# Ledger of designs, part 43: designed miniproteins, single chains, continued (3)

Each design is a single chain, and the fold is of that chain. pLDDT is the mean over its residues in the fold that is shown.

## One batch from the design tools (miniprotein)

Design m9464
Fold by ESMFold2-Fast:
Structure m9464 (fold): chain A 100 residues (1-100)
Amino acid sequence: MIIGSGETVEKVKKILESFGYKVEVVDTQEEALKNIDKYDIIVVVDQPLSDELLKAAIKNGIQIFLVTDGLDPELFTRPGVFVISKKNLDQLKKLLELDK
């Protein structure tokens, strides 16, 4: 699942689909939470990661990727969250290759 909108979402969607993932896109984290148990991976684009979504993902063993322009150092210290710059989406490809 991808949470967000715009050109970066389309780029992330193409990367995930190239690795064989079936991708659903939603605009809000509230919509993601309603169906969270159906997904193995969640990508959050240009939005702050909510504590509710993070806790739900950890409980369900879901991998979170955060794609952002913000270089908030605190985000890099959260267990189970991979932070990826919008300017370096190739990092997402490398992380997905390590899990296969």
Scores: mean pLDDT 74

Design m9465
Fold by ESMFold2-Fast:
Structure m9465 (fold): chain A 67 residues (1-67)
Amino acid sequence: SPVVDEEIREKMIEEATEKAGLPREVAEELIDAIVNKDYDRYLAALRKIAEHLGLSLEDVEALEAKR
């Protein structure tokens, strides 16, 4: 059922955002790639995650330095 699939998708996105600290947009791309078994999108999402984690750490350091 689409409603059940959407509920599962939302829970997976919430888990990725809360436990991995990912932005919701990046988590959505990752979960959609997994659910649709789209390997090319899965790799693209993993690359975005790696860049976002590096960028987020640098952004946090920049924000702390600005305070």
Scores: mean pLDDT 68

Design m9466
Fold by ESMFold2-Fast:
Structure m9466 (fold): chain A 72 residues (1-72)
Amino acid sequence: MDEEILEALALIEAAIIKKYGGTDEDFVRAGERLLKIDPKNTKPLEILRDYAREAGLENAAKRLEEMIEKVK
């Protein structure tokens, strides 16, 4: 199912960004790409937000949260 694929992609992108010391911008760009594929599905952005927050990237977490709120 497309929703499950997008969630899996979010997990993979978050894991790669976190492992290689990615920036706030890397998480936000990942979220923008996933939202373009399914503009109504906030789950990929929620996954990216939670990983960004866990990594201490509060700016990315805030920007992803704003993107989630605009969809709802």
Scores: mean pLDDT 79

Design m9467
Fold by ESMFold2-Fast:
Structure m9467 (fold): chain A 85 residues (1-85)
Amino acid sequence: MFSEEEARQLGLELAKAFLDLRQGILENKPNSTIKEKHQKYLDLWKRLEENLSQEQLDKLLDEISEYLKLAHLKGWEAAEKWFLE
Protein backbone atom coordinates (compact mmCIF):
# COMPACT_ATOMS: atom_id res chain seq x y z
CA MET A 1 0.00 0.00 0.00
CA PHE A 2 1.41 3.37 -1.01
CA SER A 3 1.74 6.20 1.49
CA GLU A 4 0.37 9.58 0.36
CA GLU A 5 3.98 10.76 -0.11
CA GLU A 6 4.85 7.72 -2.28
CA ALA A 7 1.68 8.21 -4.36
CA ARG A 8 2.49 11.91 -4.90
CA GLN A 9 6.08 11.12 -5.90
CA LEU A 10 4.94 8.50 -8.45
CA GLY A 11 2.26 10.91 -9.69
CA LEU A 12 4.95 13.52 -10.31
CA GLU A 13 7.05 10.93 -12.20
CA LEU A 14 3.98 10.02 -14.30
CA ALA A 15 3.38 13.71 -15.14
CA LYS A 16 7.04 14.16 -16.15
CA ALA A 17 6.95 10.97 -18.27
CA PHE A 18 3.78 12.25 -20.00
CA LEU A 19 5.43 15.60 -20.80
CA ASP A 20 8.60 13.85 -22.06
CA LEU A 21 6.44 11.69 -24.34
CA ARG A 22 4.51 14.71 -25.70
CA GLN A 23 7.73 16.70 -26.25
CA GLY A 24 9.29 13.76 -28.12
CA ILE A 25 6.27 13.54 -30.41
CA LEU A 26 6.25 17.32 -31.04
CA GLU A 27 9.98 17.23 -31.91
CA ASN A 28 9.46 14.24 -34.28
CA LYS A 29 11.86 11.98 -32.38
CA PRO A 30 12.44 8.45 -33.79
CA ASN A 31 9.69 5.84 -33.22
CA SER A 32 12.06 3.81 -30.99
CA THR A 33 12.50 6.82 -28.67
CA ILE A 34 8.73 7.48 -28.60
CA LYS A 35 8.09 3.80 -27.78
CA GLU A 36 10.54 3.92 -24.84
CA LYS A 37 8.93 7.11 -23.46
CA HIS A 38 5.43 5.63 -23.89
CA GLN A 39 6.44 2.39 -22.12
CA LYS A 40 7.82 4.37 -19.14
CA TYR A 41 4.51 6.26 -18.91
CA LEU A 42 2.48 3.01 -19.07
CA ASP A 43 4.65 1.32 -16.40
CA LEU A 44 4.16 4.24 -14.00
CA TRP A 45 0.42 4.35 -14.74
CA LYS A 46 0.05 0.63 -13.99
CA ARG A 47 1.92 0.97 -10.68
CA LEU A 48 -0.47 3.73 -9.57
CA GLU A 49 -3.58 1.87 -10.85
CA GLU A 50 -2.61 -1.31 -8.95
CA ASN A 51 -1.81 0.49 -5.64
CA LEU A 52 -4.50 3.19 -5.36
CA SER A 53 -8.28 3.08 -5.03
CA GLN A 54 -10.30 4.63 -7.89
CA GLU A 55 -11.10 7.64 -5.67
CA GLN A 56 -7.40 8.17 -4.78
CA LEU A 57 -6.38 7.75 -8.43
CA ASP A 58 -9.02 10.27 -9.64
CA LYS A 59 -7.87 12.82 -7.02
CA LEU A 60 -4.21 12.33 -7.98
CA LEU A 61 -5.03 12.73 -11.71
CA ASP A 62 -6.83 16.02 -10.97
CA GLU A 63 -3.73 17.21 -9.05
CA ILE A 64 -1.47 16.10 -11.94
CA SER A 65 -3.66 18.09 -14.36
CA GLU A 66 -3.18 21.20 -12.17
CA TYR A 67 0.59 20.50 -11.92
CA LEU A 68 0.85 20.39 -15.74
CA LYS A 69 -1.02 23.71 -16.03
CA LEU A 70 1.26 25.33 -13.40
CA ALA A 71 4.40 23.94 -15.10
CA HIS A 72 3.27 25.53 -18.39
CA LEU A 73 2.48 28.91 -16.74
CA LYS A 74 5.12 29.24 -13.97
CA GLY A 75 7.85 26.73 -14.83
CA TRP A 76 8.86 23.28 -13.65
CA GLU A 77 10.48 24.19 -10.32
CA ALA A 78 7.50 26.15 -8.94
CA ALA A 79 5.02 23.49 -10.11
CA GLU A 80 7.06 20.61 -8.58
CA LYS A 81 7.31 22.40 -5.22
CA TRP A 82 3.54 23.01 -5.23
CA PHE A 83 2.75 19.38 -6.14
CA LEU A 84 5.03 17.86 -3.47
CA GLU A 85 3.77 20.12 -0.65
Scores: mean pLDDT 76

Design m9468
Fold by ESMFold2-Fast:
Structure m9468 (fold): chain A 80 residues (1-80)
Amino acid sequence: TPAEYARKAVEEARKRKLSELNAAAASYYLTGASLQEVSDATGIPVGLLSRTVGASKDWIDEALKRGITSPVDIAEYLDS
């Protein structure tokens, strides 16, 4: 499910010391899940997630253009 996909991405980002926010935002963007579904799955407040998506949208699009398609790898790209 999109919720489980987002949860796993955030957990993997945490293990790799990457931004959990960027992993959650990338998961939202890749799955078409609602912000509330991602918020409920990850524990990230919906308002913070919404702001992060808005701030990161163009960078997520750029990562996808470069062939980066996993939310954790997108988070790594955005954290650089």
Scores: mean pLDDT 83

Design m9469
Fold by ESMFold2-Fast:
Structure m9469 (fold): chain A 90 residues (1-90)
Amino acid sequence: DELLAIAEKVAELAGEMSQLLGPYMSPKEMREFNELVLETLAHIRKGDREGALQKLDELKKLAESQKPYNEKATEKALELIDEMKALVEA
């Protein structure tokens, strides 16, 4: 199942993003991050590309908000989001 394979790869990249930004996120921000990841994966599994991309844009805004705490970690997290978008758009 191609959609399952995409969802699994996106989940792996989201895990890497969590490791990069987790130390800088508040408990509230971490809950929002986890919710956005789960919603992104749900849209991918439904074949809703547009919905998945919208949730990834919200995740990108959350990542960008962490830039004042660690610019290098934020830049790497944004690269992971671009990889997630490429997987969804392929």
Scores: mean pLDDT 87

Design m9470
Fold by ESMFold2-Fast:
Structure m9470 (fold): chain A 96 residues (1-96)
Amino acid sequence: NPEEENKVKKEVYKLLAKQEYDKAIALLKPYEKTSNYLYEILNGVEALQDKDYENAYKAFLRAYKLDPNDENLKDLAEAAKNKDMDKIVEIAKKAA
């Protein structure tokens, strides 16, 4: 359901902007078996919480490839690759 996926994604961006990773993960968990798109976003957020920037980069890039209409995911992937937490927060604030 693309409308529900977009609504969940916007709430995840709001939570990422506040660095509230546990809340973002809890919001995404119900969709892990029903949406490949939200599952990859979940993987990216979990990796950010663990400071696993390489896996955060890979997960956000996979999410972007599933739906290339959201360039914020591409920007998040690049920021994660660069370990740039200030840029991740900036992108999330703009995307929310």
Scores: mean pLDDT 88

Design m9471
Fold by ESMFold2-Fast:
Structure m9471 (fold): chain A 82 residues (1-82)
Amino acid sequence: AVKAILASVKSKINQITPSSATDAVVKAIALSALDSLLNITNASLVQAALASIAAALSALGSADAKKIAAIFNEAKAQIAAI
């Protein structure tokens, strides 16, 4: 269940075309973080990591960073429901 949610998140982020060099780096960092989380079985730790990354991305203020933050927050809510 957790791995399926994270795989869906990775797919959604891969569909984002970066509008700037900064957004391209943000996308790459988000995908790297998701790959690390795919090997974690502790749902609480995955939720905490997703929340932390989403907060950091929201602080950047770019449209793509906000979109990725929203995707991470949705994934956190989906994991919390299982």
Scores: mean pLDDT 78

Design m9472
Fold by ESMFold2-Fast:
Structure m9472 (fold): chain A 94 residues (1-94)
Amino acid sequence: SAAELAAARAEAERLAAEGERLRAQGVDLINKGLAGPDRAALFAEAARLFAEAARKYREAIELSQLDPSRLEELRARLEEAGRLYTFAVARAGR
């Protein structure tokens, strides 16, 4: 039904918004780690946040209720989160 499709799209956008919030928090921690002490700990925490962001973007994509342009945007965000995760893990000294 139209209501079910609207609910699925709302859930996909909620997941995408959570992913963006987690990604932004991870980037903030990277910037703090680059500016001061505790780099390894901050980069490790950032990696966790980027992994969570990637999971949220993937869940939003898997619902398959968003338009193609929005899905393409979320796939780009998922790829970005993966790159940020790799960057953070490498610098955390894992």
Scores: mean pLDDT 86

Design m9473
Fold by ESMFold2-Fast:
Structure m9473 (fold): chain A 60 residues (1-60)
Amino acid sequence: MKATVISDEPVDPAEAAKLGVRIIDKLEPGMVAIFDTAADALQAARILKELGYEVSILEK
């Protein structure tokens, strides 16, 4: 099942890329990226939290 990472603030793609996180699209406001696995979404969310973003994960 696909998993979406959501942030309360816009994420800087350049800062995320320094930590190996690829922001693939500017989705709806608050959406950061969609991943094919929950494990990849969890890893991205951990990195974004380390950068100071408040993020959550939705599985669809």
Scores: mean pLDDT 64

Design m9474
Fold by ESMFold2-Fast:
Structure m9474 (fold): chain A 79 residues (1-79)
Amino acid sequence: MAIGIVTTPGMEDVGREIADGLRSLGVKVILRVEPTFEAALDAGYELLDSGEASIVTVLSSDGRVVTLIRGSDGVIQTI
């Protein structure tokens, strides 16, 4: 499954560098830019719920970093 990276404006370069690094290791990466941290979290949850990504990292220009993962019980957890 793919890894999701969702950034807010101002973090796109960091998100691209992480995505490119993971892709160089043969990992599928979905990169998205969302206007706010809340929109980025919503996009991360959507990627996990759709099954497009198994792990999503959200990078915000205000300094917040959140990793979302679906556990074996099907519940999405914040790390």
Scores: mean pLDDT 80

Design m9475
Fold by ESMFold2-Fast:
Structure m9475 (fold): chain A 77 residues (1-77)
Amino acid sequence: MYEEEFERAKESTEELLKELEETKEESKPIVEEAKKRAEELLKEAERLMKEDKKKAVQKALEGALVVAEALMRAKRE
C-alpha cells in the first residue's frame, strides 16, 4: 500500500535529516544544499499524496537519497 510506503520513506528521510543536523559535515555547503533539497522534496511528496501516491513515495525516497549522497560527497572532500 503506497500510504504505508510513503510513511516509511518520510520517516527515513526525516531520520537522515536529524542525523545530518548532528554531524560535523552539516556545515559544508554541499550538505546544507542537500538538506534544503530534501526538505523541498518531502514537501512536494506530501502534496502529491493527495494526487499521486506512487509519485509521492518516489519523491520521499529521492529526498533520503539526496541526503545520503551529500554526506558521502562531503566526506570525500
Scores: mean pLDDT 76

Design m9476
Fold by ESMFold2-Fast:
Structure m9476 (fold): chain A 75 residues (1-75)
Amino acid sequence: MRAELEAQLAQMVALAERGDHSGVVNLMDETLTHAKVPAEFRKAALQQLADMHRSRASPEQLKALVERIVAEILS
């Protein structure tokens, strides 16, 4: 679980760095589903990523959000 989440985080960070927001959202959705997080947590995380895209957030802001969501799963 932890090693798998860390590998998924690394891939999401790489996608964020190249501005592939759709790739980040799709991989996050898959990661949250496999981690069996509560449905409300999954919806909130995906909504935050969607809000980030609508606001045209920087790759750095997107990376920070992805890292925070994964850290919450690992806590």
Scores: mean pLDDT 79

Design m9477
Fold by ESMFold2-Fast:
Structure m9477 (fold): chain A 101 residues (1-101)
Amino acid sequence: SELERLREEAFRVLSGKSGEELLRALDAGAAAAFTVGPETREAVLILVGGKLRLIGLDLDGASGEELARVTVETIVRIGLASGGRDGALAALRGAIDAARA
């Protein structure tokens, strides 16, 4: 329930943000996740590289809602890969905080 609540909050906060703001939120989320599971950093960076490439290719074609959705799902995947549920929670909180700044 907490994970679902934070996913919904992240989607609301990130909806309507620019590609640069979405990438800053993603970077903050990844940094927070790495504090939970730093040993998975290399694998997570490979996964992030693939998703950032997808987001970059779709920046001019995807709707703001689609970009926010992909960003939230990428943040969750980074968190889960880094530290399971605790990693996902940390990643979402970090991304939300960065997006509100």
Scores: mean pLDDT 72

Design m9478
Fold by ESMFold2-Fast:
Structure m9478 (fold): chain A 76 residues (1-76)
Amino acid sequence: SAPEVRTITKEVKSEEEAKKLVEEVVEELRKQGWTILKETEPKKMIVNGKEAIVSSIVAQKDGKVLLIRVIAYLKE
């Protein structure tokens, strides 16, 4: 079966806030008993015509796989 996919979207003022958002998501997953399999490096890209920092997290728990896409839109 396909992995569960979640998207987290937030507006941030800086690349530092985008990093903090990813760290908070990873900590919450670990608290819930998820094992982090992969975390991609943040990449600056255009999403829906807006500049954003995008990261992906792959986590596993009890034979289930979760893919989380974190989209941090940059404020001007």
Scores: mean pLDDT 85

Design m9479
Fold by ESMFold2-Fast:
Structure m9479 (fold): chain A 95 residues (1-95)
Amino acid sequence: SGLEQSIAVLRLVAELEALRWGIENQLPDEVLKREIEAIRRDVEEMVALGVPKSVLRDIEKQLEEILKLAKEKGYSEEVIRMIEDVLALVREAIA
C-alpha cells in the first residue's frame, strides 16, 4: 500500500465517522447528502488506487451500520438510496 492509499483510507474513515455523528445528531438531509457525495467520490478514488479487499470489507461493514442507523432515525428515501448506492460500489469492488 502506498502513501496515497493510506491518506485516502484515513480521509474516508473520518468522513464515515462524521456521517455517523450527523445521523445520530439528526442533521438535516441536505447536510448528509453533501457528506454522502464526498464519501462516494472518496470510495471511487480508493477503488481506483487498488486498496486491499480487506479494507473495502471494513468500509462495507461501516456503511451497513450507517445505513441501518439512517433508517432507524427516519431519514428520507433519497438519503437511504444514496447510502445504498455507495454500499453497492464497495460491494462491486470486492466482487
Scores: mean pLDDT 90

Design m9480
Fold by ESMFold2-Fast:
Structure m9480 (fold): chain A 78 residues (1-78)
Amino acid sequence: MTTTTRQGVSSGKINGKPMSSTVTLTFNEDNQVVGVKLTTTVPKEDKAQAEKQAQDLLDSIRKLLDVKGDTSLTIVET
């Protein structure tokens, strides 16, 4: 199976501190989105708030792109 991957980076702030998120979209041979991977890097104290923000972004991507496969969220502490 041939897949194509597209990646985007989003930067923001949580409680005035920098945070970043990387979104990786995987497309199948029919140009359908079959995978979404979101990785967010945040300070340890802000992890729960960042996870909620990242989950909202994932839900938005899933609905807008009608994702047919797996979604995953990874939170990295600094």
Scores: mean pLDDT 77

Design m9481
Fold by ESMFold2-Fast:
Structure m9481 (fold): chain A 64 residues (1-64)
Amino acid sequence: MAPEERELLERAFRWLRSHEGAPPEELIADARRHLPPVLAEAVASIVRQGFRWDEAEDAFVRPR
């Protein structure tokens, strides 16, 4: 993965961590209102893949 892609994903996950608990559709809409388009689409991609923050794992995990 290119360094720029990794940094973009890290920023997307950090933003999602600060917004945990909201429904997926609201997270995507909020990201598109407040973030640059490239970062907002990274957030949308992560959310559509079903990743959620897990405090026990200290990481974003894909629901089973």
Scores: mean pLDDT 69

Design m9482
Fold by ESMFold2-Fast:
Structure m9482 (fold): chain A 94 residues (1-94)
Amino acid sequence: IEEEIKKLREEAEKLEDEEKRNSVLAILEAAEALAKRGDYELARKALEVARKMLESEDIEKVKKMALLVGEAAALAKAGDYEEAEKLLEEALEL
């Protein structure tokens, strides 16, 4: 996970679109926080969302993905893992 986060962070930092770059970096920060807490399954789903964001040219879709993952990370921190997983699945279906 740490090496995957590092590689995706390097890719995100090269993005010329500031909104897309900031959105992807926010998701990677959320994934890192989840991994540090031991929530590796949720962290891996967040990384999958980050990869989809990097492939997408739809900035509104990217922003929606970022909001869903941010909310999921907050719910996981509060102990609501089931709701967190649902939001990550919603982001992956976009």
Scores: mean pLDDT 78

Design m9483
Fold by ESMFold2-Fast:
Structure m9483 (fold): chain A 100 residues (1-100)
Amino acid sequence: SEIEIAREIVEKARELFRLLEPYISPELAEEIRKLIKKLEEAIKNNAKKEEILKILSELQGKIIEAYNEALKNNMPKEVLEKAEKIIEEINDLASKLQEL
């Protein structure tokens, strides 16, 4: 279901955020935290798919920005590999959500 996929994306985004947070600016961390919360609230309030996808698109953009910043800040290779896998999982789930 749309809501189950969206909830799984939130869980994956939170896991990814915990990995990236030590290696990114406080400002970027706050932007990502707000977008995750906004996505959670949209899901809780049964927002339309179009609204969920818009928030998700913004979150995906900030995730890419965070990953690149973490890479520049010498995040350990093992943590980068974990982050890459979660990003791929989020992208796959986002694609599935769009196809529904």
Scores: mean pLDDT 89

Design m9484
Fold by ESMFold2-Fast:
Structure m9484 (fold): chain A 92 residues (1-92)
Amino acid sequence: MLPSEGEIVLSMIRAIGGLARTAVERGNVELAVESVKLMVKILEKNEKNLSKEEAIEAYKEALRIARELAEKTGSEELRKIAEELEKKIKEL
């Protein structure tokens, strides 16, 4: 079965999340922040092409990654991105 657009977007978010985690493990917090920002940009650009359920799932995955990395790094930028993602999910 060919993956749906939502499945492709979710797979992209998970892949970028893996790269962001590796960046944190290597001490590169800046790359982790930029990776999370890229996840948000991908979600925002593809949101209208996703079902509400697919959009919520993809944003929740991005939020989970942003929160995890914010806690591991103490990055205020990652914490703010997580807060913005929480707000976005509530507005969906």
Scores: mean pLDDT 84

Design m9485
Fold by ESMFold2-Fast:
Structure m9485 (fold): chain A 85 residues (1-85)
Amino acid sequence: MKVMEEAAEEARKAARQHAEELGGKVVKEEIFYLEDNTVEVILTVDIDGLLINIRVTVVYENGEIKSISIEQLPATAESVARLDA
């Protein structure tokens, strides 16, 4: 339980740091607690009218974070344009 919360906080921290480096404004944050000891954070960022998703995936095992992956996704998919969810 606590390690999952720690993984979520690390994912949020990585996503927000990446958004800040892009000079973007955070407009949406989604957190997914997945099976297989995985937490995903999807941060939607507005850069002068361009929306992008920053996806951070954290995998934990035996109470420790094993990997952190950061991906930028293009703003053209329905999932990045839909802010009403």
Scores: mean pLDDT 74

Design m9486
Fold by ESMFold2-Fast:
Structure m9486 (fold): chain A 68 residues (1-68)
Amino acid sequence: SEKEKLLEEIRKILAEIESLPVTTEDQQMLVDTAKRLAELAEKSDDVEEIQRLLNTLKAIYEKLKEIS
């Protein structure tokens, strides 16, 4: 299903985010936000919401790579 495909992508991006070194409060806040958004996606039945959460997680990942 489209939902399961999006959730698989979210799980993969979250794992990548969690693998990054965290040494600042700003980095920790972004990681904590990513974890919360991933939890919201797992509980959602709205494919459009899950897609928006995936897009936000991708943006967080890009930001974390920039400030690492």
Scores: mean pLDDT 86

Design m9487
Fold by ESMFold2-Fast:
Structure m9487 (fold): chain A 86 residues (1-86)
Amino acid sequence: MEQEELEERMEELVRLAEEYLEKAKEAEGEERLRYALEASIHASLALMEVGILKAAGVELSERMKELRERAVRVGEEATRLEREAL
């Protein structure tokens, strides 16, 4: 199903964002900034998928809502780490 494929893609993006966020927490200086930016990019891509679906009138599944919440949390934390590294 189209929805299942989208959910899998979003989950992969969120998982990668979370992995980069954890790497950013363990890193310092330029490396921290790089990992925080990667986390932010992947979280933003997941949120863009949600935005596109909403604009198309597609109802979000509970899994997609959960993934959106996780992406928002990663994005907020990554932005905080980016400011700390600068």
Scores: mean pLDDT 82

Design m9488
Fold by ESMFold2-Fast:
Structure m9488 (fold): chain A 100 residues (1-100)
Amino acid sequence: RFLTREEVLQNIENVLKVEGPLDEEGEREVELLLRGSQLRELVERYERGEISPEEFREFLTRELGLSESVVDEILNAKTEEERLAAVRRAFDELRARIYA
C-alpha cells in the first residue's frame, strides 16, 4: 500500500512539536530540523516503495523547495553510496534555502 501525500505530511507533523516563542536563530534551527526530518522520512518511504517516484518528486520540489536536479540525483542513484551522496546534497541545498 502506498501512502498518500496527506498521510506522509501528517506523520511528519506528529513527530515534531514546537512550543513557545523563538528568536530568529532558533526559528531557523527548528525549520532546518523539521525539513531535514521530512526529507529523511520521504527518502525512507520512497526506498520502501510507499510512495511513487512522481509523488516523491512533487513532495521534494513543491513542499521542501528542492531543485529538480538534486531530486533527479536521488531518483537516479544506482548504488547506496550514490543515493547517500545525493541526499547529502539535498540537505546542503535545504540548509542554503533556510539560511538564505
Scores: mean pLDDT 70

Design m9489
Fold by ESMFold2-Fast:
Structure m9489 (fold): chain A 69 residues (1-69)
Amino acid sequence: MGGGVEAMQLGVERLGPDASGGEAIGAGQRITGSGFFGLEARHHMLALGLDPGQATGQEALDAVRQASS
């Protein structure tokens, strides 16, 4: 279950850790828009002092990983 979120995660990984900010943010918004995990990721980003709309792709990805655990 949750294959859609995992597919998005792999998509972000394929962009690489140095992906352009715009593309990485777009992928992050798709993940954060995926319902429950999106809300948890947003909460973790805010707890880290990051604005979900301003966070880098790597930081958004790390927040999603923490929210998933």
Scores: mean pLDDT 53

Design m9490
Fold by ESMFold2-Fast:
Structure m9490 (fold): chain A 70 residues (1-70)
Amino acid sequence: SAEQEELEYEMTAGVLEVQVAVLKRVGTPIEEIRAQALASLRAIAKKNNLSPEVVARLEAHLRELLDALA
């Protein structure tokens, strides 16, 4: 359902946001942050059988998070 997909998006986005923030805070190089966050996204998507639409939204959100690392 649309409600379920939105919940799955919000929960996974939150996990990725925390991971990126923590890795940035401890001085992890941006390329390592990118690699680890992408690996987490792929693992969560596979484990939870996320729809291609939710995965595409999460990939876009992750790109924005990484681009905003200033």
Scores: mean pLDDT 87

Design m9491
Fold by ESMFold2-Fast:
Structure m9491 (fold): chain A 81 residues (1-81)
Amino acid sequence: SLLEEAEERLSRLPELSLEEQRAEVARIFSDVIAATTDPAVRRQLLAVAGEAFERLAEAKTVEEAVEIARETLERVKALLA
């Protein structure tokens, strides 16, 4: 599933640079949002992604970026449940 692919892609984040991590997280959540058909859920996903991107822009370490991405994916899973 798209969420299983997202988890696999997030598991590889620690091997990427901080810039590459931000780009990859943006692609993952863009894919999830694009696959969402419910307008109310899509709106919530856009808000969650926006908050995550703000936090990622301020992240100073790879460890912080990975944690933000994982927390965000868990929030996304909860919204799609």
Scores: mean pLDDT 81

Design m9492
Fold by ESMFold2-Fast:
Structure m9492 (fold): chain A 60 residues (1-60)
Amino acid sequence: SMDDLSQQVTQLQDQSGTEMNNRIDQMISDGSSNQQISDVFNEIRDQTVQRVQDLLRQHQ
């Protein structure tokens, strides 16, 4: 249903946001460079976009 799809998308976005915050906070604590932090940010963003697109296709 649309309610189930909406819930799954929201959960996925919330999980990705939490993962990003935790990874970036750890990298800052570990003294990672701006480039390394940017690379991780882009990786998590791209993975999240792909997962959302896959989820949307499954509900067609």
Scores: mean pLDDT 83

Design m9493
Fold by ESMFold2-Fast:
Structure m9493 (fold): chain A 99 residues (1-99)
Amino acid sequence: SREQALRLIARGNDLFRNGDYDTAISYYTQAVVLGSDDPVIRAIAYYNRGMAYFKQSDYDKAIEDYRRAVELSPRDSPIARRALSHEVGAKAMKIQEER
């Protein structure tokens, strides 16, 4: 449900702030599944999971999640703009990793 997905996102955010990225990713993954009927909730979950992957230097997974967040978001929404900016950043970090 939407309410359960939002609670999972909130719990994931608490873990993210404490640097527990693996557990945060698990909660965000559950939120993506439970938010299946709400594209905005799924966009938020993908965006937050992308940020957690970025913190772990998993740039390919971060890029994928940011793209999914953009696809599910209204055009020019704050979350779409943030996801686009973070996708650019993750691509830049991936290039640096390959050097």
Scores: mean pLDDT 87

Design m9494
Fold by ESMFold2-Fast:
Structure m9494 (fold): chain A 81 residues (1-81)
Amino acid sequence: STADQAAQILQTEGTKLISKISDPAKAAELELLTRLGVHELLTLSQEERRVFIENLHAALAKKVGEEAAKRIRAALEEALA
């Protein structure tokens, strides 16, 4: 499903970003955000996912920067189209 593809994209990109973080506390925060995001993408309705992706983008931008957050958001939106 498109939700499965979006969840896989978030899991893959989150894992790559986590591996580049040297601060264990920040790595743990990003891991939790990635796990929560994967779960929500698989469980929410289509309308709820759109709102969630907006909120996820904002949260990711604070953790990994705006450019990485935009790339992940674009990939998720394409997978869910």
Scores: mean pLDDT 79

Design m9495
Fold by ESMFold2-Fast:
Structure m9495 (fold): chain A 92 residues (1-92)
Amino acid sequence: SSSRQALLREAHVLYVQGLQLRNQADALLATSSSPAARQQALSLYQQALALFQRARDLHLQATDGDTSSPYIPVFDKNIEETQANIAALKEA
């Protein structure tokens, strides 16, 4: 349906935005170890995580809960890696 196609398009847009924010956080930490840079990177990772989770939810909504989609492992990997980055910044 057109509504399912709209959800899949929104999921893709959110996923790409999540990747952009995650890449910005990675680049920031590669160039600075300051407390301000670490706090900004933490905020960017938290925003990226929310976008990846929303993209996954929209994809599942569009596919009627089909976890066999090749996109689900991609979302899960990015969610897990982003959560690990957040945890590492909170422990430092």
Scores: mean pLDDT 91

Design m9496
Fold by ESMFold2-Fast:
Structure m9496 (fold): chain A 83 residues (1-83)
Amino acid sequence: MPLKFLTPEERRELEAEFERRGATPLEREIAVYEKAAERADELGKKYKDENPELAIEYEIQASLFRMRISILRRIQRNRERRE
């Protein structure tokens, strides 16, 4: 779950920013996954030497988040082309 990779403070700041900007649900989801992917990469590097299996799990999560972002950005482009 991407929200588990964000601190409560980061979540509140993102929600406040989205509210101020009138961000769409799609734009909000993309931003959350981008921050989650970055955090998962950092955790993967942190645990690489001490817990290689946990590090691999974080690297897989980061890759899945990036795949999700690619799909969401494709949906965003398709919606923009209809306008």
Scores: mean pLDDT 79

Design m9497
Fold by ESMFold2-Fast:
Structure m9497 (fold): chain A 82 residues (1-82)
Amino acid sequence: KYLEIYENILKGENPEEAQKFREFMAEQEELSEILGEYLKTEDEEAFRERAEKLLKENPELTEDMVEAFYLYAKEIKKINEE
């Protein structure tokens, strides 16, 4: 469900909202680093700790967005391990 929200933002039927989200993501370098680290280590606790810190510092981020990122990263990792 959270993955679906993320997919709708990035690829979905609302290209303007998807574009704004990509721009927001590009400005939040730390979020991309957190995802990359998780894909490399599979350390869920480290991911969650860094994500919680980022959420406190960036009120524009929601817990749902972070969960969607986590689920998306997990799915990508599963595909790459085939």
Scores: mean pLDDT 63

Design m9498
Fold by ESMFold2-Fast:
Structure m9498 (fold): chain A 88 residues (1-88)
Amino acid sequence: SLAPDVIEAIQRLEETKARLKALLEELKATKASVPADLVQEAEDTIAYIDAGIDKLRNRELPGTVPVLQLINDSLARAEAVIQKLEAH
């Protein structure tokens, strides 16, 4: 049964999404000079994570490999965007 690992992964994705949202809102509130394309990349990444969480919850992915790929891709994309935002 992969249910506990999937639940843990969903929690990690939700925490990562919350951190990205908080950082983006902080940068907007401080009027930091963030490129519009980077703001859009952050918003697109949040939407991608939301869609991924829904697929995980609804068991829409065929087997373990697609589940792990979605989790790893989502976390890697979020980390890359967070690093770009933190550079401003």
Scores: mean pLDDT 81

